# Designed miniproteins, single chains, continued (4), part 52

Each design is a single chain, and the fold is of that chain. pLDDT is the mean over its residues in the fold that is shown.

## One batch from the design tools (miniprotein)

Design m13774
Fold by ESMFold2-Fast:
Structure m13774 (fold): chain A 66 residues (1-66)
Amino acid sequence: RLETWQRFRDRVLALATSPANQARALESLADRLAGGKDVNNQPLTEEEKQLGRELREQSERLRASL
């Protein structure tokens, strides 16, 4: 579950060669997690909510470095 989100993040970062594309992809994932529901529209665990916050911060740092 948490691992699924982390693997998806890692794959997106590996495929997106542009920092701007990486930031956009992380922002999209963070927005989905901020909705409070997983891919099956079920409530998120605390670990998944924490990952959402971390992805948002990572996206913002990438945009700031551009």
Scores: mean pLDDT 72

Design m13775
Fold by ESMFold2-Fast:
Structure m13775 (fold): chain A 67 residues (1-67)
Amino acid sequence: MRLVVVYAGTSREEAERVARELGRLYGADEITVVEAKTREEALKLARDARENDGALSFVLVDGELIA
Protein backbone atom coordinates (compact mmCIF):
# COMPACT_ATOMS: atom_id res chain seq x y z
CA MET A 1 0.00 0.00 0.00
CA ARG A 2 1.24 3.50 -0.84
CA LEU A 3 0.92 6.20 1.85
CA VAL A 4 1.22 9.96 1.22
CA VAL A 5 1.53 12.69 3.86
CA VAL A 6 1.05 16.25 2.57
CA TYR A 7 2.13 18.98 4.98
CA ALA A 8 1.89 22.76 5.29
CA GLY A 9 3.01 25.11 8.07
CA THR A 10 4.93 22.19 9.65
CA SER A 11 8.61 21.26 9.40
CA ARG A 12 9.69 18.50 7.02
CA GLU A 13 11.26 16.66 9.98
CA GLU A 14 7.93 16.61 11.86
CA ALA A 15 6.05 15.51 8.71
CA GLU A 16 8.55 12.66 8.17
CA ARG A 17 8.13 11.51 11.79
CA VAL A 18 4.33 11.47 11.43
CA ALA A 19 4.63 9.66 8.07
CA ARG A 20 6.87 6.95 9.61
CA GLU A 21 4.37 6.35 12.44
CA LEU A 22 1.38 6.23 10.06
CA GLY A 23 3.32 3.93 7.72
CA ARG A 24 3.97 1.55 10.62
CA LEU A 25 0.32 1.61 11.76
CA TYR A 26 -1.10 1.01 8.25
CA GLY A 27 1.65 -1.30 6.97
CA ALA A 28 2.64 0.95 4.07
CA ASP A 29 5.16 -0.39 1.52
CA GLU A 30 5.85 3.09 0.09
CA ILE A 31 5.77 6.40 1.98
CA THR A 32 5.87 9.80 0.26
CA VAL A 33 6.03 13.15 2.06
CA VAL A 34 5.00 16.23 0.05
CA GLU A 35 5.29 19.89 1.05
CA ALA A 36 2.42 22.28 0.25
CA LYS A 37 2.46 26.07 0.59
CA THR A 38 -1.13 26.39 1.87
CA ARG A 39 -3.82 24.35 3.61
CA GLU A 40 -5.90 24.42 0.39
CA GLU A 41 -2.97 23.13 -1.70
CA ALA A 42 -2.30 20.37 0.86
CA LEU A 43 -5.93 19.20 0.72
CA LYS A 44 -5.89 19.25 -3.10
CA LEU A 45 -2.63 17.27 -3.34
CA ALA A 46 -3.86 14.67 -0.83
CA ARG A 47 -7.16 14.27 -2.70
CA ASP A 48 -5.32 13.95 -6.04
CA ALA A 49 -3.05 11.23 -4.57
CA ARG A 50 -6.08 9.31 -3.26
CA GLU A 51 -8.27 9.70 -6.39
CA ASN A 52 -5.61 9.35 -9.12
CA ASP A 53 -2.98 7.04 -7.55
CA GLY A 54 -5.11 5.06 -5.08
CA ALA A 55 -2.83 6.14 -2.23
CA LEU A 56 -3.82 6.37 1.43
CA SER A 57 -3.39 10.12 2.05
CA PHE A 58 -3.09 12.30 5.15
CA VAL A 59 -2.89 16.08 5.58
CA LEU A 60 -0.74 17.63 8.31
CA VAL A 61 -1.26 21.39 8.78
CA ASP A 62 0.41 23.40 11.54
CA GLY A 63 1.25 20.16 13.37
CA GLU A 64 -2.30 18.74 13.22
CA LEU A 65 -3.68 15.88 11.13
CA ILE A 66 -6.81 17.29 9.47
CA ALA A 67 -7.54 14.66 6.83
Scores: mean pLDDT 83

Design m13776
Fold by ESMFold2-Fast:
Structure m13776 (fold): chain A 60 residues (1-60)
Amino acid sequence: MSRREVGEKALEIMLEANKRGDTKTAQIGAKAFAIAMDPSNSLEEAREALERAEKALEKA
């Protein structure tokens, strides 16, 4: 998965969580998006952040 794809998925999670009123999951998604868009972070760190956001959304 590319950095762009990680960022796009993280943004989708943030928007979906906001739609559901889940502020905590939205913040996790926003953090994953920020990590993906920051070139100082590795792609693996971005992917791990996205996985955390996906799991948070699934539990909501």
Scores: mean pLDDT 81

Design m13777
Fold by ESMFold2-Fast:
Structure m13777 (fold): chain A 98 residues (1-98)
Amino acid sequence: MKYTLEETVDENNRVTVTITAEDGEKYTFSEETWDKLSEEEKAKVIEIAEKAEPLIEELSKLALEGKLTVEKLEELQEEYGFKDVALTEKIRKYEASL
């Protein structure tokens, strides 16, 4: 994977995002800590987000059509080089409940 995205939620429902690049570099931020990132770190996170845009568009289309499955999510994540751990687990649990 080119990028792996993980989300953690604390006791106050605050979400912290960690992005791990293929080379092992990590970017950790939340809504509260975003402004504390350096301009260089912000630029890298924005670049990663821009690279993820085509994947987000495909996933959104599949979700609207009711066709988003774990298998399809994992295939698209592999194709685009992005893995969202929290989203994958959420969709997996949803399918297991059907």
Scores: mean pLDDT 79

Design m13778
Fold by ESMFold2-Fast:
Structure m13778 (fold): chain A 74 residues (1-74)
Amino acid sequence: LLEQAKKETPAYNVALAHVLKEENKEGAKEVENIALEKYKKLRGEKGGLEVYNLVKNNLYENAPKEVEKAKKAS
């Protein structure tokens, strides 16, 4: 799970955390942290957090294909 999450896009990691949240809360939190760190690397500390929250709160609008991919992987 975590090794694959590190190789995926940060938007996919947000989607994966979303679909895991009911079945595996710890795994969801770890994948969510990977996504946040990737966004911070791309946009800086504050910019990364802003992009992370935007994607997380509007996941189906911002990453519909990533949500479908995560549902198939879960």
Scores: mean pLDDT 78

Design m13779
Fold by ESMFold2-Fast:
Structure m13779 (fold): chain A 91 residues (1-91)
Amino acid sequence: MEKLRERLREAERELERVAAEVEARRAELSPAQAAFVDAELAAARRTLEEARRLLREAEETGDPELELRARLFILALVATVVALERLLARS
């Protein structure tokens, strides 16, 4: 469980870093790119909140299904961060 907490904290820091990079470079983005990254950032923030909730519930209950779901949401968050980083690298 501690490793999942560490991964979640790392994913959160990376999401915040990418969000700051998007804002710093917003003028370089086309309207379509700006709309896409805004939607992806909003979705990533919702995924982060759900991952936090699932991890908390898994820690409280010891339920392995909740731990698995938390892990999957953390992986989804990491995938979104990587996709956004690659988009910014190509801009």
Scores: mean pLDDT 84

Design m13780
Fold by ESMFold2-Fast:
Structure m13780 (fold): chain A 73 residues (1-73)
Amino acid sequence: EELERRYQAERDELGAESVAFNEKAQKELTEADKLSPEERKKKRNEVYFAEAEHTLELIKRYVELQGEVRRAR
């Protein structure tokens, strides 16, 4: 079933993208721990905001993918 293969491939791609982004965010948070308290707070807020925004974009893409699968049925 071609639809199932496309769905799985797209989900795998979204998953890999999420993992890569989370790993990058974790490294940035680790580097932020080496900064002064004021700079650390600013950097952590920037990382958390970017992570939340990226997560929202991934959720939107996932919802659209689910919608396409439902429409194709």
Scores: mean pLDDT 76

Design m13781
Fold by ESMFold2-Fast:
Structure m13781 (fold): chain A 107 residues (1-107)
Amino acid sequence: DDVLRALTARVLEELARLEDRRPEIEEEVKRLEENPELIPDFLKSFNTRFELALEAARKGELTDEQVRALAVDVAVIVEMLRRGILKEEDLELLSPEALALLEAALA
């Protein structure tokens, strides 16, 4: 899927530029670690934002704001995985396409 591949590439490029926003990402990870009951809703919100961005990309309407929001979400999720905060069962809330984006970010 060329559209999914292009969206994934743009999100990963934006993710690389987020080093300056590391404190914001670390604060959100800490908030979710201290309130694990919020993790399922965070993952569902990420999945919804991803699906909307993928649909926008298919229509040629994808915005830089949508790409940036997904990059922040991915950075938070990747950090939670590195810290062992996320369980494998939590990832079942994500679409196969959203999971493919996360797998690309972890590689």
Scores: mean pLDDT 84

Design m13782
Fold by ESMFold2-Fast:
Structure m13782 (fold): chain A 66 residues (1-66)
Amino acid sequence: SAAELAARLEKARAENFLFQEQLDKYRKGEMSLAEAEEEIERQMREKGFSQETIDYLIEQFRLVAG
């Protein structure tokens, strides 16, 4: 449903906000896109998120970064 999609998008936005440091470093040229993605994946894995959730968040990060 649209409500379920909206709830998932809000979670993605909140999680992307938690990785603002990596996004800022990428935008400043202090990290490559690959390095930022690797750091996000590492932090999400340490927090026990599934690979499917990590992949989803990385795709959202790419959309925000591009």
Scores: mean pLDDT 75

Design m13783
Fold by ESMFold2-Fast:
Structure m13783 (fold): chain A 79 residues (1-79)
Amino acid sequence: KKAEELVQKAIDAIEAGDFETALQYAREAVKELAKESKKDPIKAFALLMTLIFAFIDAGRYDEANELVKLFNEEVKKEE
């Protein structure tokens, strides 16, 4: 599952303290999650929240806000 793999890579980068790499993987994960939300919105939402809380726990609130906005924008493109 591409979105799940990207979410895990983002979390691994957060744990390593590489927030630039984490944000790159997170942006790609959010785009994939927006596509997957058409078929399984609950699983997409759960993975998105896992990703968002990882950034929040790391004190990266601006990045967390960016990812939420990006998800909403990508979902609108799929309508």
Scores: mean pLDDT 84

Design m13784
Fold by ESMFold2-Fast:
Structure m13784 (fold): chain A 90 residues (1-90)
Amino acid sequence: MEKVRRAEELLREAEAALQAGDYARAAALLEEALPLVPALAEAKAKELGLDPEEVEEKMRKQLTGHIALARALAAGASDEEALAAALAAR
């Protein structure tokens, strides 16, 4: 499904951007992936024999946390402050 492939591509690119320190790009890619989480979670849950709702909730929390982390780092926050923002966003 096109949505699943796009979500996986965006998440891989966002991870690479975070590792490279391009936090603004990482945040934008993660935000673009957020509306695709339901489709990605459903596909992954079907593949793994898990509850789609549980998988979606976990993915959504992880993604919103990473968006907050990337945005905080892009704004010049310390690693500690960025982690606190990520935890609060979940």
Scores: mean pLDDT 81

Design m13785
Fold by ESMFold2-Fast:
Structure m13785 (fold): chain A 67 residues (1-67)
Amino acid sequence: GKEAGEKSMEAAKAAAEAGQAAASGTGSWDVRISGGTKEMAEEAARAAEKAGLEVGARLGRQAADAT
């Protein structure tokens, strides 16, 4: 439905804001080192699921594995 599109847009905006905050937050290297890329990917998947993007998260994971 249309609500799914709105949720997808909100998730994209949140991701863009997170990226902007990471670029702006000089000195966050400590957090990144402790988290690692694997844990960050897991957290992103969890956030997408929590936002109600279950279908999107499932498809995205499949695409990432296939690509």
Scores: mean pLDDT 53

Design m13786
Fold by ESMFold2-Fast:
Structure m13786 (fold): chain A 97 residues (1-97)
Amino acid sequence: MEELKKEIERYEKEKKSYQSAADGYNGAIDRAQKLRDELNKKAEEAYKKSPEVAEELTKQSQRANDAIDRAQAAKDEYNTKISEYNKKIEELKKRLE
């Protein structure tokens, strides 16, 4: 009984740590999305007067998309670990019944 309770508490602590890490990426994703959208708007406005400036802004927007993709991939990895721990916690809780 006590070993199962300690195991559940350990998994719940690790799950909370992974949730905090996953949540941390939300701020980075939001900032990168806003930057991407701002750069895309500026590129569209610049295109008519300076195609070279529009191209540079588009490249900067693409770098912001790469940052979003990397942050999303890292967040998805933590969410996968959280899902695995949820299953382990449920199995251990059933054994306590």
Scores: mean pLDDT 84

Design m13787
Fold by ESMFold2-Fast:
Structure m13787 (fold): chain A 85 residues (1-85)
Amino acid sequence: DAANRARYAALQARYARLQAMIAAGQTLTPQQQREYHSLQVSRDVALQLRIIGLEFDIELAREKGDEEALRRAEAELERLKAELA
């Protein structure tokens, strides 16, 4: 189903972006906070997408030389992987 694949890809990208912002210490807008909470409610999917987002955050922080964002993203990734194990 092309519509379902497109929706999933968009959801994954949005979640990864929101997680990158959170890991960087940015505050989300009210609209972004609602989106983030909606994604969190779907626990299993949200946890997997968050891990993907944090892996992206780690690469982005490394490229930017943002040590604080890198450290935060790495710590959060370890916690989420432990929750899935």
Scores: mean pLDDT 74

Design m13788
Fold by ESMFold2-Fast:
Structure m13788 (fold): chain A 78 residues (1-78)
Amino acid sequence: MEELLKQLERASIQSTLDRIENILKNNLFEEEAKERNTSVEEMKEEYIKTLEKVKETAEKLGDEESKKRAEELLEKLK
């Protein structure tokens, strides 16, 4: 059971990383901010918080690749 839960957590953080990376590469911040009735600045702040949690989860799981991806995305958002 625990092993399956860890696999689901890895899949979840990878999905989150893929989504944020797609938004950055396709410059979708303005579109997503409009959809959520918020500002680009608020969206970036939310993604930074999300990436920090992803980094922490990846570290706990021993997923070095996902941790590195989260760090790289954090640098691009700041």
Scores: mean pLDDT 80

Design m13789
Fold by ESMFold2-Fast:
Structure m13789 (fold): chain A 76 residues (1-76)
Amino acid sequence: SAGEEEARAFLLSLPGVGEELADALIAHFGIRDAAEAVRRLDGATVELLQRVPGVGPELAQAIRDGLAAHGRAARA
């Protein structure tokens, strides 16, 4: 779907995220669009990200750092 394609494009912009991992993130969190991808990842801890197939501690931290640097959907 168009929403899933937008979500995938957003995820691919994150450090260390390739096509297989973007698809795994979409499947694991039930992501339907880019806005949902941002919300799900903004609320995800490093520990929660590690539950995704292919995500180890280093990659989980890189994703969190990439989200902070990107400045999207950050909540205080």
Scores: mean pLDDT 77

Design m13790
Fold by ESMFold2-Fast:
Structure m13790 (fold): chain A 59 residues (1-59)
Amino acid sequence: SMDEELARRLAEILYNAPGPLSYRELGERLGVSPATVRRLLSTTLRRMGWADFVEPRVV
């Protein structure tokens, strides 16, 4: 799905980032709204089992 593709790209961005990123910065890098980033974190990434990796890397 598109949400799963966006979630994979979000995790890749965070994996390669030198530090934590905000919802705004992630949205800008992904080309989506900060609300979409929040939704991906609360639903899709948690469902994929990536929340523990991603959540500490978002500010």
Scores: mean pLDDT 82

Design m13791
Fold by ESMFold2-Fast:
Formats: C-alpha cells, structure tokens, sequence
Structure m13791 (fold): chain A 65 residues (1-65)
C-alpha cells in the first residue's frame, strides 16, 4: 500500500539523520566483550544511594515463597 511506502521513505530519512549513529553505537556495545563492571558500575552507583530496605524487599519478593 501507498502508506507503507510513505513510512519507508520517512524511515530512510530518519536513519540518515541520527538513528544511524545510534544504531551503530548500540550494535557495537552488544558486540563488545567489555566487562560487565561498566554495566554494573552504573548500577552500583545507583545502589550506593538506594536504601538497603529496598534491596531487602526486592529479595523477599524474588523469594517466591
């Protein structure tokens, strides 16, 4: 249908804009064997400020009985 063609035309323009860069960057990240430390570090910084209470609650909730 003509609508589909229109959508594709828009997509092509969009990808050329900036999505192309993001898409490539994201793909690179997935391929990187990089340490999960980087991924965990970001979370660690968050956890450092998170209440220990919340952490316990999460565990208890995960304890499916």
Amino acid sequence: GPMRVDNMNNMVDFVDGGVDRMDGNVDRMGRDPGRRDDYGRMRDMRNDGVRGRDRMNDRVNDMRG
Scores: mean pLDDT 45

Design m13792
Fold by ESMFold2-Fast:
Structure m13792 (fold): chain A 98 residues (1-98)
Amino acid sequence: MLDEFIDRLIREFQEASTSTGDPSTVATGDIDELIRFVAEQVAKLMREQGLSLDEAIRVLLEELRRRDPQLAEVLEGILSNPEHRARLLELVDRLLSE
C-alpha cells in the first residue's frame, strides 16, 4: 500500500503541474487536502506496522525521496511549517483515537 500511495502522490502533483501550468498555486490551494492524505497514511503505518509518529513520517519521506526527491523536498517544507505540522498531528491523533 505504501508504494501505491507514493505513486498516487507523485502522479497527482505531476498531473496538477501539467493541467494548471502553476503547481505552486495548486499546492497552496490543496495543502490541507495533502496534509489529510498524509495523515491518513501515517496513521495507517502506525496502526498496521506499530510505528511511532516520527518513524511513520520518516518511512513515508524516505520512500518518497527514492521515487521523487523534489516532491519529498516540497513535503518536508510543508511539514517544517509549524501550522501544517500542528494540523498533521491533530489529524493523526483523531484517526488513531477512532
Scores: mean pLDDT 70

Design m13793
Fold by ESMFold2-Fast:
Structure m13793 (fold): chain A 78 residues (1-78)
Amino acid sequence: SGSEIEKLVDKLVQRDLEVNKVSQKTIDNLLEQFKKLAEELSPSTIKKILQDAIKNNRGLDTVVSLLRQEVAKRKAAG
């Protein structure tokens, strides 16, 4: 796909698999969590978290944790 978010996710996944030696099973589990959390958040919020993670050399696990925190904040505010 050509979406900005999908390209950023693909870059993080490739780095985690190739550089950080994260297992495919762990990546698959993190991607399922990402998809569920992404449904609760705006594309701009998701993109910012992904860009910040890439810039700071953080993995997909950090992205999922930050998305979970953002969803929790929004549920507490509603």
Scores: mean pLDDT 83

Design m13794
Fold by ESMFold2-Fast:
Structure m13794 (fold): chain A 117 residues (1-117)
Amino acid sequence: DPLKLFGIGSDEQKELIKKAIELLKKKDPEKLNKLVEEIQQARRDLDAETFARSEEELIDLIVEALKELNVPNEKIIEYLNTLKRTYEGLIDYSEVFREAAERILAHLDKLIEELEK
């Protein structure tokens, strides 16, 4: 389940992500379901490009949901640093998705930099 991958870190972080996903399900359930399906299909098809793009788009939606919930930038940065560990682990999982994981890590670094302003 692609959404369960984001339910990581501390109990506080897990609750924040649960609220963010619930908000996304209420605002645009079709877009969220489409991204989840695209990620699942990309994993089955070994489509690294679609996987990276859909994961990046889902991460962007989660960050915007956390902002809408008035989560402080410092807490979002802490969560994104926790999430980086998951994609670092993915580099060891599959050679096919290694470049995709490296691309997602670069995207997370960019989001952290923007939030530190």
Scores: mean pLDDT 85

Design m13795
Fold by ESMFold2-Fast:
Structure m13795 (fold): chain A 84 residues (1-84)
Amino acid sequence: MAEELIEGIRRYGEEAARLAAEYARKTISEEAAEEARRYILELTETLVRKAEEAARKGDEEMMKIVEHALEVLREDVRELRALL
């Protein structure tokens, strides 16, 4: 279960970074695209690290927080797709 959560975070994080960069490139600038991609990938890596730590320590509270963050990330991907 934790492995699937981490896989989901990486998958949706990469997709969000790609979509946000595409949107920013078309509507703002190439610099904004690179900044958006970097920001989202850094947040994705932070969530992955927190999920790994929570799974290792059996921290159920942190696991629920990370699961909620993944749900928010999925919604962000849906919204970004609607903008393209």
Scores: mean pLDDT 83

Design m13796
Fold by ESMFold2-Fast:
Structure m13796 (fold): chain A 85 residues (1-85)
Amino acid sequence: SALEKAKKIEEEREEKLKEARQAVIENPDDPEALKRYLEVETLLGINSGLVYPTTEEGKEWEKKVIEEGKKLEEEIRKLRKLAEE
């Protein structure tokens, strides 16, 4: 059950990444699609060379998304460790 939960979270992450990438490919000048892509990549710890705005708001946004990604990764790690017991 713990392993299944970890896999489900991982599958949902992969699906969100695919959706975000498809949205950017379909409309590369859509700022909302690019924002979503940045957020999803940051949550997954991926660095494609895309950068957050260097404004204070952009820095706070990046920090929040990074913190959310760390929490999600920690949850997956704990679930996988529990599944190995």
Scores: mean pLDDT 74

Design m13797
Fold by ESMFold2-Fast:
Structure m13797 (fold): chain A 79 residues (1-79)
Amino acid sequence: MTPEEKQKLIDEILESFKKDPSSTLTREELEKKSYETLLLMLQSTKLAEFMKELAEETKKTKDYEAAKEKLDKKLEELA
């Protein structure tokens, strides 16, 4: 892993957490974490954002089968 790749991961994580006003994560704290930990954090953040959008969509459509299909596809992308 290059330092540039690590900074890109940190930037994406910080952008995702910036949407949550309760987040206290700083760049300095993220720089201390391993690449594997940063990847897990990014994947978790992407999944959390997706699940929020999916929950709102499902409440409107009440199409639980479509919701399950989208979730399964997202989990495959993150694997």
Scores: mean pLDDT 73

Design m13798
Fold by ESMFold2-Fast:
Structure m13798 (fold): chain A 85 residues (1-85)
Amino acid sequence: MGATSVESMLEALRQTGIAMVEAIEKADDNPDFTKEEVEEKTKREIEALRELLDAGAPLPEEVKAAMRELIELIERGASKEELRA
């Protein structure tokens, strides 16, 4: 046992995207973090996903497609409601 099922990977990716958007939204209400700090962290996480795709990671095509979609949605400023759809 080492690899998760495709469905579990897709769900984890969806939850990761939702968490990123929620962190950005909550930054406006959280005095311990600036919005810029949260956005920079999110940008780094998106860059890591893009690097994983560019490196030709041995992931199912469905997972790669979902990663590309998530990157585009976050870069376009999608809401967490859009990520849940």
Scores: mean pLDDT 71

Design m13799
Fold by ESMFold2-Fast:
Structure m13799 (fold): chain A 94 residues (1-94)
Amino acid sequence: SELVKLLKEIKKVLEEARKDPSSPEVAKRAEELAKKSKDKDLADTLRDIARVQRELAEKPSPVNEAFLAMLITVTEKIIEKIAKENGIPKSKIE
């Protein structure tokens, strides 16, 4: 399933963003996955993650670090909703 593969790649990028909040490489991958996402909320949060990560790469910011953590959490909830609506078990996207 293309959707299962996409959701797994997004979850992987979210884990990488948590470990390295200021990574330009992770930001680029989030933006590429946003372009592949048909769900507007998912695409928008991935673009926001990429933007905040690029801002963190330029200047350390506790406010932006907290905002990134919130965006990651919101994106995970969107993934769970999409998976549930499409009958995808959580185990298939871990």
Scores: mean pLDDT 89

Design m13800
Fold by ESMFold2-Fast:
Structure m13800 (fold): chain A 79 residues (1-79)
Amino acid sequence: SMKLKEEGDKLFEEGVKAYKDGDFKEAMELFKKAGDLYKKSGDNKKASKYYGNASIAASEAGDMKTSMELMKKGIELKK
């Protein structure tokens, strides 16, 4: 579980770098993977946050469908 969180943190850091460089599609994929790893680790709050970041990156990339799907995925984890 802890190892999944460490990998998720690395992917999140890579996603932040991609986002700052304007590589929004890559940032979305990295944030989504980070969220998936945190979800697998049982940390739904952090997973929800990372899906939120992925949703924002998807929106910046012009992928509104994926943005909405990621937002819904994050909201569902708060139940």
Scores: mean pLDDT 88

Design m13801
Fold by ESMFold2-Fast:
Structure m13801 (fold): chain A 72 residues (1-72)
Amino acid sequence: MKVEVTVEATKDSEIRLSREAVERLHARGELVIKVIAKDSNKPVKVKVYAGDRLLGEATVEKGEKEIELPRP
């Protein structure tokens, strides 16, 4: 089972989740963050953290990209 969290970004953004939130989402299935560049005239870089640990990042020029998050 996949657990998908969708994030819409208009500029470079940092998403910080607690370690406990990431662990709970992983308990429900494979955790994927879908990043959508919304109305951006420039590439958007998104970083996803669990606490202080960088779990993944993507640069979206137009449309969307998925980041699969490992367990923290």
Scores: mean pLDDT 73

Design m13802
Fold by ESMFold2-Fast:
Structure m13802 (fold): chain A 143 residues (1-143)
Amino acid sequence: NLEEEVKELEEEAIYLANLAIKYTSDSDTPLSPNEVQGTLNTLDDVAEKFGDPRVLEQREAIRADPTLASAAAALELLLELYKEHKDPLLVGYILGGSIMLLSRYLRTAPEEERKKLKEELSKTKIGQELLEEYEEAEAKRQR
């Protein structure tokens, strides 16, 4: 059922975005160059489509301080824009940003906080897929 699948994707995207913001909003961990470019590309696309000056302000914030915290602030803005516009294309950007932040946090977080995040991720289908990818990467890293 396509309508139920779309609704489930929207609900999971919002849940994962709120988790990403919760765990990364105070993080000074730097973004990689590819993560910076991906975030800027998303904000450029959103700015072109919606013409909202808050998007351009957030883009400059990312350029000035490219951290997980500034990327989390960009994700918060995408959630607010989704509430205002209800445009399904924003769901894709929200999901992409959430996956980036959660994946980065899983790789850099202290063990205690990582365990807590894993339990919260296991409650969603997309979160479970993220955990499987993370565990496979960790198994390879352990040699």
Scores: mean pLDDT 87

Design m13803
Fold by ESMFold2-Fast:
Structure m13803 (fold): chain A 113 residues (1-113)
Amino acid sequence: MEEEARKLAKEGEELVKKGLEAAQAGDLEKAIELLEKAIEKYEEAVKLQPDNKEFLANLGGTYALLGRVYYEKGDYEKAINYLEKAAEYFKKAGDEESAEALREEKERLEKEM
């Protein structure tokens, strides 16, 4: 179980890295696909270790990245929804500072719409 959760988190981390590379290259569709796959890996890791703050924070961070990619794509509703999910996971991780920053980012995007 411990090794399985770490393997899933590592697979998620590699998918996030590839997703960020795709986003930097301007391939937003590929970035979304890779980040969604990363979320699947981190969600499975969180199911195995629900109180693991690292996994909760990694899941939150991946949702934040996905939200930013959707904003760049012009899907503001999805962007806002994913930033809210990101804030919830950082709060669960005990990272209130990151949760507050993501809520502020969400409010800024809502104002720009």
Scores: mean pLDDT 88

Design m13804
Fold by ESMFold2-Fast:
Structure m13804 (fold): chain A 67 residues (1-67)
Amino acid sequence: MAAIQEQEEELRRQLELAREQLDIVIAEWSKKDSEVAEELRKSAERVIERHEEERRRALEEQRRRLE
C-alpha cells in the first residue's frame, strides 16, 4: 500500500510540474503571438471606429448645409 501511495504522489507531483511548465510555455507563446495580434486588432478597430464617426459627422454637416 505504501508503494502505491508513493507512486501516486510522485505521479501527481510530476503532473503538477508538467502543468506548470505547459502553462508557462503557453503563456509565453500566447503573449508573443496572441497578445500582439489582439492588440493590433483592437487598435485597428478603434481607428476604424473613429474614422467612421468622423465621416458620419462630416456627412451630417454636409447634409445640413445642403438642406
Scores: mean pLDDT 68

Design m13805
Fold by ESMFold2-Fast:
Structure m13805 (fold): chain A 69 residues (1-69)
Amino acid sequence: EAEYILTPDGKRFGIADAEGNLRSITPEEARAMAEGFRLAAKWAEEQGDDPETIERYRELAELFEEKAK
C-alpha cells in the first residue's frame, strides 16, 4: 500500500514507494487526503482535542484540497 508523506512544513506532498522514492500526488489522491484530514479535524474538535492539533488538520486538508484542483 502507498504511504503518504508530507514535509514537516506541509509544503511538499508525495507518495513513497517501497524504496522510499517520492512521486507527485495525483488530484484524486489529494482529494482523498483532504477528505481524511477534514474528518480528522472535525473528530478532534468533537473530542475537545488541543486547538493546535485541530488547526494542523485543517491546514493539511486545505493544502491537499488546493493540490486536488
Scores: mean pLDDT 68

Design m13806
Fold by ESMFold2-Fast:
Structure m13806 (fold): chain A 96 residues (1-96)
Amino acid sequence: MTTFALWKDGKLYFFGSAKKFGLEAGQTVTATLGDKSWSGVLEAGPPLYGQESLQVALPESFVKEGTILTVGDRELKIVSVNPDGDSTLLTLELVE
């Protein structure tokens, strides 16, 4: 399963994906990339593209291909990074 996320101003926004992956406010997101790790808590975000969103703080150093986002029992890999104006569009793939 694939989904999209938006990164802007040090925050990662999940939209449309929350229902597919069982993401909810209050869950911890752990980002890993090589020897680096970061953890944050999902919070309710603003509506994006007419959809409810969830947000989590994420440093720019984790906004790259190969980063794994772990939330509950789900792992999401960043498989593409596409700058779009003042935002970055990320393609995420569920790791089985």
Scores: mean pLDDT 78

Design m13807
Fold by ESMFold2-Fast:
Structure m13807 (fold): chain A 81 residues (1-81)
Amino acid sequence: SDELVESLIKFAKIMLPGLSEEQFEKVEELIRKIGEAKTKEEKIKIVNEETKKLLSETTDPKQKADIQILKSFLLKEIESS
């Protein structure tokens, strides 16, 4: 639902305040893509592919740690649904 997607985006903003605006736009797109996917397999694939891209474009170790936290959180939420 749109409410769940917006809640996840808001939560990500609280958890990951060290990300740049450009990085956070990609995170918002990632979360919205997860909301649009129809299967758990597609959702997991989106998380893995998009976080891999974010990690490859990130050099700061703190930001890399935040992206890994985001990945773990999203995978847990998908597996629990």
Scores: mean pLDDT 81

